# Ledger of designs, part 47: designed miniproteins, single chains, continued (4)

Each design is a single chain, and the fold is of that chain. pLDDT is the mean over its residues in the fold that is shown.

## One batch from the design tools (miniprotein)

Design m13601
Fold by ESMFold2-Fast:
Structure m13601 (fold): chain A 62 residues (1-62)
Amino acid sequence: MSWEEGLRRIVEEADTDGSGRVPVSALPEVVQDIARRQGAPPFLTADEVLDLVRAAGEEARA
């Protein structure tokens, strides 16, 4: 499943200023909830969003 590719595309579309960072509020609600629970900063890069989702999966298994 290409969920990582889908998530990168969402982040790229939300990057309106070209900084490579997007506001968490512009992400899907499930990602916003993960960001809130993991204490993420209010603006994230695509790689940080992917790491955040991966970390949530690992914590659910720990």
Scores: mean pLDDT 73

Design m13602
Fold by ESMFold2-Fast:
Structure m13602 (fold): chain A 120 residues (1-120)
Amino acid sequence: SEEEVKELLELLRKAFKELLEEYKEGKLSLKEVVESVVQAAGLLLQLTEDFSDELKKKAVNEFKQLVRELAEELNIPEEIEELLLNGVNKALELQLAGASEKEILDVLNETLKKLLELLE
């Protein structure tokens, strides 16, 4: 439901705020922040699997906005932000096409691998 999407996004907003605070305090590396964001995308897609296509698209679009806000606050390079957002979009497109959970996770894992290579 729209209410469930709202509640899920409020939880993700709190999680991203905690990631930002821990990064600023030197408790997390940028790699760990990026890993957490990709993991959150996978969890979002899993939790919204049984939702309508419109609600899935809404949830992912609002998640992408949270990612953009986090990227701006952390001064994440545009290349990293673009790769993250493109990976999430590909995962959503696969889910909408009826792809398996494994195929969706494989796309997110490949995205994470490329992100970590850029951060090394």
Scores: mean pLDDT 87

Design m13603
Fold by ESMFold2-Fast:
Structure m13603 (fold): chain A 73 residues (1-73)
Amino acid sequence: MKKVLEATVNSPAEAGLAIQQAQKDKVDRVVITSPDGWSITLDLEDGKVTRVTAKSSYDGKAVLSSEAFKKFL
């Protein structure tokens, strides 16, 4: 079974921490959601981000433009 980490975050910095934990734990997928209505799904292989999918009702792109997030792209 694929190992998945799910996190609800209030900031791009919290999203960055969730991704770091996922890389440390060698999970296959991270699903990050915000109460503001955006979500980001990261697919990982051996701790490396291979795919990023952003879904937003208004502003999912703001997380991808964050300094904290760029380290994982």
Scores: mean pLDDT 67

Design m13604
Fold by ESMFold2-Fast:
Structure m13604 (fold): chain A 88 residues (1-88)
Amino acid sequence: FDAMMAGADAQAPEIKELLKRLFEAVEAEDVEAAREAARRLGELAARSDDIAAGVAEIGVAVIVTSLRNEGREDLAEAVRRAFDEGYA
């Protein structure tokens, strides 16, 4: 249990930092930075435990949904695709 908690804590800080970078890139309308952050989130999620991977997936889903609600469909699609590419 202690090792699982340490692993989750180690993965969660990196995922939170990448989600923050993704959000900042989206707010800056920097499509390439947003794609790169999303791809890195996917790569990290693929290597993470189920809890940390779930945090990354939910975070990306929230950002994508917000972008679609704002009419930013092209950026939403780019972010979703980059995450899926990194996760593969």
Scores: mean pLDDT 77

Design m13605
Fold by ESMFold2-Fast:
Structure m13605 (fold): chain A 104 residues (1-104)
Amino acid sequence: MLKRLEEAKEAFKEALKKEGVSDEEAQRAVDSLVTNTIMLLNPEKVLPPLEANPDWSPEEKLAYAMEVADEEALEKITEFLEALANKDWEKAEALAKEIEEKAA
């Protein structure tokens, strides 16, 4: 799982860079998307520690979110990043809807 997630993060980052986004901005966008998706899918595990530690850096928040994420959340974010990197908008839209429905 983690290796596939890292490969998906790199693929989406490269896709953003091809659209003219800087390396640093692309990295921040990818990391933010991963953290926010895990927060939506695993709110009970992620939100209370993040709310208790508002001084954590974005990197620390990402590291914690990835540490506590269940396997299903990691699979969903990995598939979502792969769909975005491949510009598979139909699959990306379907996955975004599944993530939102599970969070609601």
Scores: mean pLDDT 77

Design m13606
Fold by ESMFold2-Fast:
Structure m13606 (fold): chain A 70 residues (1-70)
Amino acid sequence: EEVVIDESLSSEEISKKIIEIMHKMSKEAQEKAKELGDKFSEEAETLSVEERHKLTIKLAKEIVKIYEED
């Protein structure tokens, strides 16, 4: 089941939520989340501000999924 990430939140607020979840994850899950973040950073370079925000939401949902599978 998807954890609801509120898309109306700023990228900064979403990042805070990601950090809280990552603190509860194992080291192995944290490494997976970091690899995912690095890939998303590369993609973000070609995106508009609004598209970057959507990408941040997608990243947050993927990190939550890693946390749930941990």
Scores: mean pLDDT 75

Design m13607
Fold by ESMFold2-Fast:
Structure m13607 (fold): chain A 107 residues (1-107)
Amino acid sequence: EQSQEQKEAIADLELLRDQLELLIKLIEEGKVSDEELIEGLEQLKEQVELLIEKYKHDPKLVKALEEIRKLLEEAIELVKKGAPKEEVIKKLREAIELIEKTIEELK
């Protein structure tokens, strides 16, 4: 039932989710500076842009990835303006929820 491409897309999304979960943990533990957090979020945003190009033939998946990219950009802006860490974490959790929903729709 799952094509090789669907399995690969699920794996790519699971990796992105796991990276976001790790970043949230580092924020909650106070183990990342605002500068390091911005750098980490920019790298994750670049990974999402690469996934958009990789999966450009799948418009539903591209739409989900573009929404994830937007949530990451909003999180970066929150960090840059010195917003509470709880607001940043909320945006990252919204991205994770969208990733999990996208994974479930691919199964």
Scores: mean pLDDT 88

Design m13608
Fold by ESMFold2-Fast:
Structure m13608 (fold): chain A 94 residues (1-94)
Amino acid sequence: SSQDKQKAKGYQTIKVDFKDKVDQAIKVVPYDVDYAVKMIQSAKDNITKVDPSVQPDMDKMIDAVKKKDVDSMKKYAQKVIDKIDQKISDVQKN
């Protein structure tokens, strides 16, 4: 339906914003860990509105930011993205 298409489009917009914030956090984490943490926490608040089940992976990503572990940040970001992509797919099937 058109309503389901609009909902999926909204979720895609939130996903794109999430990816942008993760990329920005990766760039700033060597210089300002506290700012990077705040950026990922803001992203968590938005992305969990799409699917609350991403919270554990978001918390692991925040831990990775605090450790300056870029590989783990990317790993947990991808897990969040995969769950959001599944949520978008589920909405589009109806």
Scores: mean pLDDT 86

Design m13609
Fold by ESMFold2-Fast:
Structure m13609 (fold): chain A 97 residues (1-97)
Amino acid sequence: SERERREAIERLRRAREHLVRAIRLLNQGKPVEEVKKELERARRELEPLADKYPHVKKALEHIEEAIRLVETDPEKAQEHVNLALQHVSQAIRELER
């Protein structure tokens, strides 16, 4: 429905904002817990959409890898956050058509 589409777009936009904040925190060498908090917030926004939107499911897989790696390999964690951001941005673009 149109309402469900709009609600999905709003969730995707909020998730994108959290992923952008996570990248910013990683680039600034901020505490791992601050990065994890932003990634968890992005995950919470995306979870309800995972079964309906393939790009959201892929974004969630990358967010989970980023959370796993952020303490041991922050550079690889950042690569996964960037991939998650790309998938979220693609989902927004497709839904705004």
Scores: mean pLDDT 90

Design m13610
Fold by ESMFold2-Fast:
Structure m13610 (fold): chain A 69 residues (1-69)
Amino acid sequence: MDVSFEQQMDFALARLATLPPDQALAALDALRAEIRTQLEQGRISPAEAEAMLARLAAKEAEIRAQAAA
């Protein structure tokens, strides 16, 4: 597990809570692209990529729910 990349994701996800939904969703798309790039380059395992993508999917659902409220 890359502690540095995980920590960076935790900070990014925390920052998303302070952004308007449109900007937060764009930032999530950028994070997904980065995860795919890291996986393609063999820098993270498929299991790590799956866990990270699941976290982003959960965060997207939260943002969309908050925007609908």
Scores: mean pLDDT 77

Design m13611
Fold by ESMFold2-Fast:
Structure m13611 (fold): chain A 71 residues (1-71)
Amino acid sequence: EKKELALQGLELADHAIQTGNMEDAEKAQELLTEAGLPEAAELALRAAKTKNMEDAQRAGELVAEHLEKEE
C-alpha cells in the first residue's frame, strides 16, 4: 500500500537525520517517491543531509496530508 510506503519512508528519513546514515536517507527518498510524494522525498533527503528540522517537519506534514486523504 502507498500508505505503508509513505510511513516507512518517513521512519527511515527520521532515522537518517538522527544517525547521519545516508543509506537510510536514500532509501527513504525512494519509498516516499514510490508513495507518490516526490516533494516529501526531496525535503526528507535534504533534511537528512543538512540536519534542517524545518524541511523534516514539512516532509512529515506532506505525508500526514496524504495519509488523511487515502482510503
Scores: mean pLDDT 77

Design m13612
Fold by ESMFold2-Fast:
Structure m13612 (fold): chain A 74 residues (1-74)
Amino acid sequence: SAQQLRQNAQQVEQVARAMGYQRSQAFYLYVAYTMQQQQLPLNQAADVIARTEVELKGADPDAATAERLQQLAG
């Protein structure tokens, strides 16, 4: 559900902050969505955040994740 995804995104944000990352809500929602689609438990959030940061290193991660979420919405 949208509510569950938002709750998961808040937990992803806390993990990201503990790792020293400061990103947008779109980034956290995208990571949470990716974890749900890959059936990954929340204890793997740090690994998914790190992989997403590396994957998007040559781009603006906040803009890239917002674009991906927009495409998934419609």
Scores: mean pLDDT 81

Design m13613
Fold by ESMFold2-Fast:
Structure m13613 (fold): chain A 63 residues (1-63)
Amino acid sequence: SEREEALRRAMEKLSEIVKELKEKYPDKEVTYEPSVTEDTVSAKITVGDETYEITIDIRDFLP
């Protein structure tokens, strides 16, 4: 399914962002809570004592 593949790519994008943050801040604990809707993959990412919110549109990965 094209949607299933797009969701997988969106989740891969989130994983890559988390990996980059871990590499950038090796002395800090990086945790995240993913949330999936029909059109988005979002997460609250905590890096030490700071929290960031990101949203990835699944439709960006559709043909």
Scores: mean pLDDT 80

Design m13614
Fold by ESMFold2-Fast:
Structure m13614 (fold): chain A 93 residues (1-93)
Amino acid sequence: MEEKIKELTEKAKKYESEFRKLVEQAQNLYDQYREALKRAEELGKNIDKDPEAYERARTEATQLLDQINQLTDEAVESYRKALKLKKEAEKLK
């Protein structure tokens, strides 16, 4: 039983580490997303001047947002797995 508690606790720590890593990656992409939005906003003020540059900046922002959402979903899943393992370990005490 003590061995099982240790195993569950170690697995939970691994998922907590993965959660932190995914959050950091999402934060880094969010900075890039904000820069892409800023470029799209500036180009959008006079879209007729360079509509292709505007569309590229908008597409880049959309792709970055999709990546952020994917990382966020993975982070939430890792967090949920860590919580479940912690609750199982607590029940064995």
Scores: mean pLDDT 85

Design m13615
Fold by ESMFold2-Fast:
Structure m13615 (fold): chain A 99 residues (1-99)
Amino acid sequence: GAWSPRVLEAARALAPHLSDEDQLRLYNLVVEGILNLDKNKFREALLIMQKNGLPLTEEEIRNMSLAELLELLAEHTSDELLRQLLLGLAEIERRRREE
């Protein structure tokens, strides 16, 4: 479907230094990860960031926990609301694993 202006703005806030196509793909992967709690979508998002200078290997990204993936995405998000959501989900995941 067509992207709304609000979705485009949110996508640009995730990584303003990326191309529009990569920003939209990154946003879609983060949203899919959140909706499904699917860590593979968060890993795909970080691999897009890796090709644009994030100093992590593919092996390091593959070995990260869901909480670590969420925390790292939050560090690279310029949208305060999305950052707080990602950090909140990371805290819930850490507590869930301690139970």
Scores: mean pLDDT 71

Design m13616
Fold by ESMFold2-Fast:
Structure m13616 (fold): chain A 75 residues (1-75)
Amino acid sequence: SLEKLRTANETIYRVAAAVRAGDVEAALEAAREGFTKLGGEEAGERVVEALRPRIEAGDVDGVVELMRKAALELL
């Protein structure tokens, strides 16, 4: 779906921007919202918990890599 591709790209951008800004809480909320929209609440929470250590470490590249893999599963 083109709508899912757009949601995935917007989510990846928003989360990466929050991580770069050092805003852990904003990054986690953006990830939860976006991945819940893509795959439902259970998928969203699973992805958020997998992202948490990378977000807390400020690992932008690691966060983007994991989000791209998760988005491909939900497309």
Scores: mean pLDDT 87

Design m13617
Fold by ESMFold2-Fast:
Parts: C-alpha cells; sequence; structure tokens
Structure m13617 (fold): chain A 64 residues (1-64)
C-alpha cells in the first residue's frame, strides 16, 4: 500500500529568495512529519506493507 502526501506551496508574487525559503521550509516539514505520518499509517493498516511518498508541489502561475 502506497500513501502519497502532497504539500502545495503558493509562490506567486514572491521574490526569488522568498520562493527558495518557502520550498526549503516545505521540504523540511515533510522530512520531519513524514516518519510520523508513516508510523500512523502503519498503526492504522498493520497488515499492509505501507510505503510513504512525499511531494512538494510549487504553485507558480497558470496551474500546478
Amino acid sequence: MTIEAYLYVDVRGLSEAEKQAKVAEAQALLAEKGPVLLAKAKEMYPDEDVELKTHVVVVDGKSY
């Protein structure tokens, strides 16, 4: 069983430095919370081989 976690970061109207900082913060948050989410998923589905994939999705304009 694969669980995918998406974190959307809206960078429209931000400076380049602010965009980089926001993406880095999102990546750090997923790295910190990923193991916690995986542990909870394994607790909820103990008979499943649970895999967690994490994605940062940058929203920079037209769509996705």
Scores: mean pLDDT 77

Design m13618
Fold by ESMFold2-Fast:
Structure m13618 (fold): chain A 68 residues (1-68)
Amino acid sequence: KPLPSPEELRETLTALAEQLLAAGASREQVLIFIDWATEEYLAAAPSEEKRKEIEEVRAEVIAELEAQ
């Protein structure tokens, strides 16, 4: 299974976070879930460039959640 693009990953994680928050999940629970989900992609990353890309998307999604 190919890894998602940065935009696809960001969109997926953001939509998932919004759905979890709407369902009554705490910010802490959402952050734990995002962390867990992105660790799988990081472990599967074929290059340092791809790992950095995934880490940047994760950091952006977390920053947006913390800014709310």
Scores: mean pLDDT 77

Design m13619
Fold by ESMFold2-Fast:
Structure m13619 (fold): chain A 90 residues (1-90)
Amino acid sequence: DKFKEFAEKVLEELKRLAPELFSQVDEEELKKALLEIAPVLYGVADPKTIALVLANLLVEHNLDIEKAKKALLQLANEGKLKEVPPPPAP
């Protein structure tokens, strides 16, 4: 269940960051793709960081979930996923 909870948190953060983009993708296919790679992503970056990177990859790959999934997995394996610190309070 921890990987399902992780995938659901990524989807929640993606919906907050890019609600219009989220409405344009197949939510079930995206959830399935995230579950497939969740064991690799878990512990590498937080769900918010993964959601931000995933949003950019979905745009880059014209909303192709499989291509975005492969690109996200490659970035994780290359150690290019980084925690984004919260911006300083205004």
Scores: mean pLDDT 78

Design m13620
Fold by ESMFold2-Fast:
Structure m13620 (fold): chain A 82 residues (1-82)
Amino acid sequence: MTKEELEKALEQLERDIEWVRANPEALLAQARAEGDEAGPSLTHPALAEAARAFAAGDAAALAEALVRILEEQRKKLEEALK
């Protein structure tokens, strides 16, 4: 992954985080439409939290859990860029 690709990925990830925070109901609706495609990746604590929020129909809790996952990805990309 080039530095330019990594910076572009960070910009996209920041936009995704902002969108999730601003549109929790839209996120929940999208997740419901894609529900059968939700992978078995429940090993991360935030993924288990997201799964519970999704099952409960709690858009705000789902958005919060996904933001935590995306922020961890952002930190890993920032570490790779340094």
Scores: mean pLDDT 69

Design m13621
Fold by ESMFold2-Fast:
Formats: C-alpha cells, structure tokens, sequence
Structure m13621 (fold): chain A 63 residues (1-63)
C-alpha cells in the first residue's frame, strides 16, 4: 500500500477527522469484535485503543 492509499483508508474510517481510528470505528467496519481486538493488540503501540496513521500503515503492510 502506498502512503496515499493508507491516507484514503484512514479518511474512510476516521469519522471525526482526527487522523486516528478508534476501536469503535474499527469494530463498525469489521463487524467483528474479536478481529478488532486482535488488530488493536498487535498494532496499538500506545495502548490507547486507537490506531494512528503509522499504526494503520503497519497493519496494512502486514496483510
């Protein structure tokens, strides 16, 4: 994924326009609470339950 594609994905999921994806936004997209928890546990480096642009990029690189 290019940086531009990551920004597009972030824009689609980031409902508050803050450049981060909350666990609630992830759960809404995935429709799967277990998948959301796994993604957060692996990629949420600050332990805050949110993915910033860098953490989202790491997730997308891992697929």
Amino acid sequence: FSEEEIKKILSLLDKDGDGKISKEELEEVLKDKEMMREIIAIFDKDGDGKLDEKELAEFLKAI
Scores: mean pLDDT 72

Design m13622
Fold by ESMFold2-Fast:
Structure m13622 (fold): chain A 67 residues (1-67)
Amino acid sequence: EIVITGPTVTLAVELKRPLSEEERALLASLGARYGFDAHHNFLLLTVPAAAVDAVAALPSVARLTQA
């Protein structure tokens, strides 16, 4: 498995529902790093810049903001 290191971006992700196991598995495969805030529906997520579109496409994601 190729581990890609490159430019990453930190996203403030507003969720309309909790992430599914499938969504979590996809994020893990993209090399995503989780940071949880105090709010259940607000997630800090660090991903490779190339993975931002995949994160935006997740059904549980309501909105993305640059953190």
Scores: mean pLDDT 72

Design m13623
Fold by ESMFold2-Fast:
Structure m13623 (fold): chain A 61 residues (1-61)
Amino acid sequence: DSMKQQVIEETKQFLISLGMSPEDAERIAKLIVDALWDKAKDFQDLLERSIQGGRDTLLGL
């Protein structure tokens, strides 16, 4: 995914700016983005459920 690759590259550059080696930054960035990409789907589902619950609360639930 083009967007995923862009996020990996930006994460890698950020880690390098924190003093991480380019090799470690690339490996860690891929691991972080891969894990978060899977969890982003779960998080989106949780957000949709939270919005639904908020509506019910505003309606006096």
Scores: mean pLDDT 71

Design m13624
Fold by ESMFold2-Fast:
Structure m13624 (fold): chain A 98 residues (1-98)
Amino acid sequence: MRERAEEALVRAAEALAAAGAVPPSVVDLIRALFDPSLSPFEREVLAALILMALAIGARYSEDPALAEAARLLGEAVAAAEAGDYERALELAERAVAT
């Protein structure tokens, strides 16, 4: 489940970055979020940085589909940070489909 969630979140982030909705660095931050050596503090900080980038990207996007994809990916990141990989996978797959 965790590996499937990581792959889905990365695919969603890559799609948003390719569309210009978020900086490409968001992909690297999402990969870092899945590092099992992270402390809870480091994981929460990374999640907060990703969520901020996604929220800004959604706000400046004139495409409602890109804004919705960024919102869903944000919810997926929050679920992954909380350890809910099944929920993270569901939300990330919905973001890619948008």
Scores: mean pLDDT 83

Design m13625
Fold by ESMFold2-Fast:
Structure m13625 (fold): chain A 59 residues (1-59)
Amino acid sequence: SLQERAKLLQEMLEGLTKLTEELNAQDAEVGALAEAYRQQVEAELRRVEAAIKAAEAAA
């Protein structure tokens, strides 16, 4: 379901946030790459959340 996908994306985003902080402390360029990927996952989560709201509004 969209709700299950949103939950998995949220868990992934939490893990990526921790990883990004660790990588940025060691190497700023690698940290920036991790942050770019974290932002991509955050955007996908927002897309899925918008789809859930649209589906609820149509019900």
Scores: mean pLDDT 86

Design m13626
Fold by ESMFold2-Fast:
Structure m13626 (fold): chain A 69 residues (1-69)
Amino acid sequence: MRNGLEDLLQYLEDSGLDEADVAEALRKLGYSDTEIRAALAELERVGAVRDGIVTREQLRAAIALRESL
């Protein structure tokens, strides 16, 4: 259950989600509070958060960039 970023892609809309909505989506997917905190930290680290909002496009771009490392 460490693939929270990829699971989150299925819940993201074009309008995006803030951190609270992201946490709730991950909780619905069965992630623990510790796993949710780790996933939010990863979103910040990969640059998928812009002005506190995560969109499907930003997350896809961040995953693609990270894979190049």
Scores: mean pLDDT 69

Design m13627
Fold by ESMFold2-Fast:
Structure m13627 (fold): chain A 74 residues (1-74)
Amino acid sequence: AAAAQAALRARIREALAKGEVYRDSFTSGGQRRDVLVDGPAGEARVAGDTDNPELKARSEALRAEMDARYAAAQ
């Protein structure tokens, strides 16, 4: 939904502006997505489900990196 997407974008922008590390996950259309906002690094990362094997491997690697970054920031 557009409202959910707008809310997520607002949270990403806020976390970047505040220099916080923020993690969230949501399901959209039966697909799970994980997001990490790394305020100190000035970046955001998104990993989602996909049927493409190359993108799936990349998403799994990205999720592991996001997990490590979020844990280190706690």
Scores: mean pLDDT 73

Design m13628
Fold by ESMFold2-Fast:
Structure m13628 (fold): chain A 94 residues (1-94)
Amino acid sequence: MEKELEEIKERAEKYADAALAGDDKARAIVALESAGMLYIEALKDTGPNSEEIKKIAKEGLKKAKEYAKKGDAEGAEKVVEETLKKIQKLRAES
């Protein structure tokens, strides 16, 4: 079990390190993972703006996938940042 946890951590760190080093493919993968996490968090939202938050997160994930498929790391990263800002603003209004 220790060995399996170490391999998972090593794989996650590999993509993060490559993204920080400017590997566009790794950057796109990290951005797509971030978009996925925002969507999963949005599914748990029960506030007044929960439906709009879910819609924004779903659309953000869709756009991030599109940019990642094109190899556009900057486009994917920008979509994640804008999606996060929109969700944070709606949560602050709740």
Scores: mean pLDDT 74

Design m13629
Fold by ESMFold2-Fast:
Structure m13629 (fold): chain A 75 residues (1-75)
Amino acid sequence: SAGLARVRADVENLMRYASEEQRAELEKVLAEVEADPSRENLHRLAVTMARVAKEAKLPLVVFRWEDGVPVFEIE
């Protein structure tokens, strides 16, 4: 649950720079991850976040593992 809370916070930070359509897409893929944090769902979220970040001219979204917990980082 702590790892999923971090993922939600990272996605919500990115949503501040996203269009309404991009926010809807991010919320949909985030909901998929929160229901099932599978590698496939996390990868889909990472790809979606990277596309939105690129369009907003933000640093690339970095996906990493810390102590077995998935973490998304915007640098």
Scores: mean pLDDT 74

Design m13630
Fold by ESMFold2-Fast:
Structure m13630 (fold): chain A 89 residues (1-89)
Amino acid sequence: MVYNKEELERIKKEVKEKLEKEAEEFLSKIPSFEEFIKYLKEKSKLNDKEIEEIIEQLKKVVENPESFSELSEEAREFAKKLAEGILKR
């Protein structure tokens, strides 16, 4: 069923607010960039190469979000905000 414009705008606002809260909660749990790297090593059992690839992807999301064509514009903006938050810590 196609939603009317007002209903669609309401849903978009609710989704955006929910995603922003989740991003803030995630970023609040990361005290530093070093702790984020430690988390990836200990919890995700990633090796150094896999961690470097993740860091390169985070930098790429910040520098060129348009290269992630599989993501919607809203998802790219969200991913950029998260990546910037992680890299600044």
Scores: mean pLDDT 68

Design m13631
Fold by ESMFold2-Fast:
Structure m13631 (fold): chain A 89 residues (1-89)
Amino acid sequence: MPLPFPASPAGVNATLTVTLEPGADVEEVAAQVREAVGKVPGVLRVITGVASATTVNVGVEAEDREAVDRAAEAAGKVPGVESVDVTVD
């Protein structure tokens, strides 16, 4: 396929910084966040990484910014998640 347009593709890259509740199992919460975010319509790719005992970094590639917003909301609903901070690249 030839080059269509040199612009931001449909894909949007974002990082979700997930802060866990005290005593939450970081590995279990990371797995549940990955599954919940991966089920969001418009999310193309999800990568999770444990940053600390209380923090999970989630790399999201989504179709648009609305899909990123839905992914952050889905992550925040996972048991053991205290808060989610969104950084769009």
Scores: mean pLDDT 78

Design m13632
Fold by ESMFold2-Fast:
Structure m13632 (fold): chain A 81 residues (1-81)
Amino acid sequence: SKQQEIKALLEKYDAEYRERVEELERAGRLEEAEEIGRRVLLEILEKFAEDPRAQLLKEMLERGLSTEEARALAEEIEAKK
């Protein structure tokens, strides 16, 4: 299912990029950390453009929401289901 595919991609993101993002944040390279997170999240969302939730998140990111704000909103939406 697409839900399982999204979960697998998020787990892959967490495994491959979280440590790198945290290292950049520790080094004070916050803009670079945000850019990596934003790019990876947008690539994931593009693969699920036919999912209304993924489309909404992509639009929010394109409107200038941070990756943290977008993730928090996604967690709230998921928690209500």
Scores: mean pLDDT 68

Design m13633
Fold by ESMFold2-Fast:
Structure m13633 (fold): chain A 77 residues (1-77)
Amino acid sequence: AVARYDVTVTITVSDDSATVSIEAAAPAVLESATVSFTSFVKDTPTTAVVRGTGTEGPLSVTHASPVSGVAASASLS
């Protein structure tokens, strides 16, 4: 069966000009293969929710940022 996931990602950046892209690893799929965020506040956690689908099981999320010191965490609901 294919399940729907709401993935909550919390991102903290060291520079407010940062751009972060989030990708999901198979077998989970975000509705957009890559989701990009801008408009961060330096050293302040920013929370984003993205919707995905996949086979029931763990969701793996990766992120990319041009800024060092980025911290990100993801949760599945």
Scores: mean pLDDT 55

Design m13634
Fold by ESMFold2-Fast:
Structure m13634 (fold): chain A 92 residues (1-92)
Amino acid sequence: MKVTARLLKDGKEVYSESKEVKTIEEALQFVEEAIEKGRELGADMVEVILSDGSPEEMEETGKQIAEAARARGYSAAVFSDGDKTTVYIVLP
């Protein structure tokens, strides 16, 4: 599965990185690092795109990413269309 993190500031992409992951734990770690970088760069949103996995795998991974973000006090929303799952995380 491929995980892409886009760091947005006022609707503009300020940074983007992608990684191929084999586990949900690797995806969670990648997103945690993206959130930290986003805060350093002054981003107001992290857009996480999950692709190149099964629909079930991407949906479950996206749900766990959103749950982890919410547990840290961030607002997060998950959208799945079968081909990809997108998680939006709002930074303070």
Scores: mean pLDDT 85

Design m13635
Fold by ESMFold2-Fast:
Structure m13635 (fold): chain A 97 residues (1-97)
Amino acid sequence: MIEEKKKKLIELVREALKNLDNPEKAQAHLEKAREVWDEILENTDRETAQKIHEEVWREWLRYVLLYGSEEEKKELRESSGPRTKKLIEEVEEELKK
């Protein structure tokens, strides 16, 4: 059950990211992703939810670092806490290879 919801959430986020040039389509996928995330929060423990959130957040970070504007990349790096900065560093290393 939870693994299916996680897979669907990641897929919806990827589809939203592919459609950033079409805000209406991107928003529709993000709304569905929000619904799936709410279901995860209601049906799992905090620790499992945090791990799923990190995986989804890595997909978002990867996309912003590849396709975001320089302003968006700068804001992401400057506004991020220590844990997110570590995830950004890990994603940047993946993208260099």
Scores: mean pLDDT 74

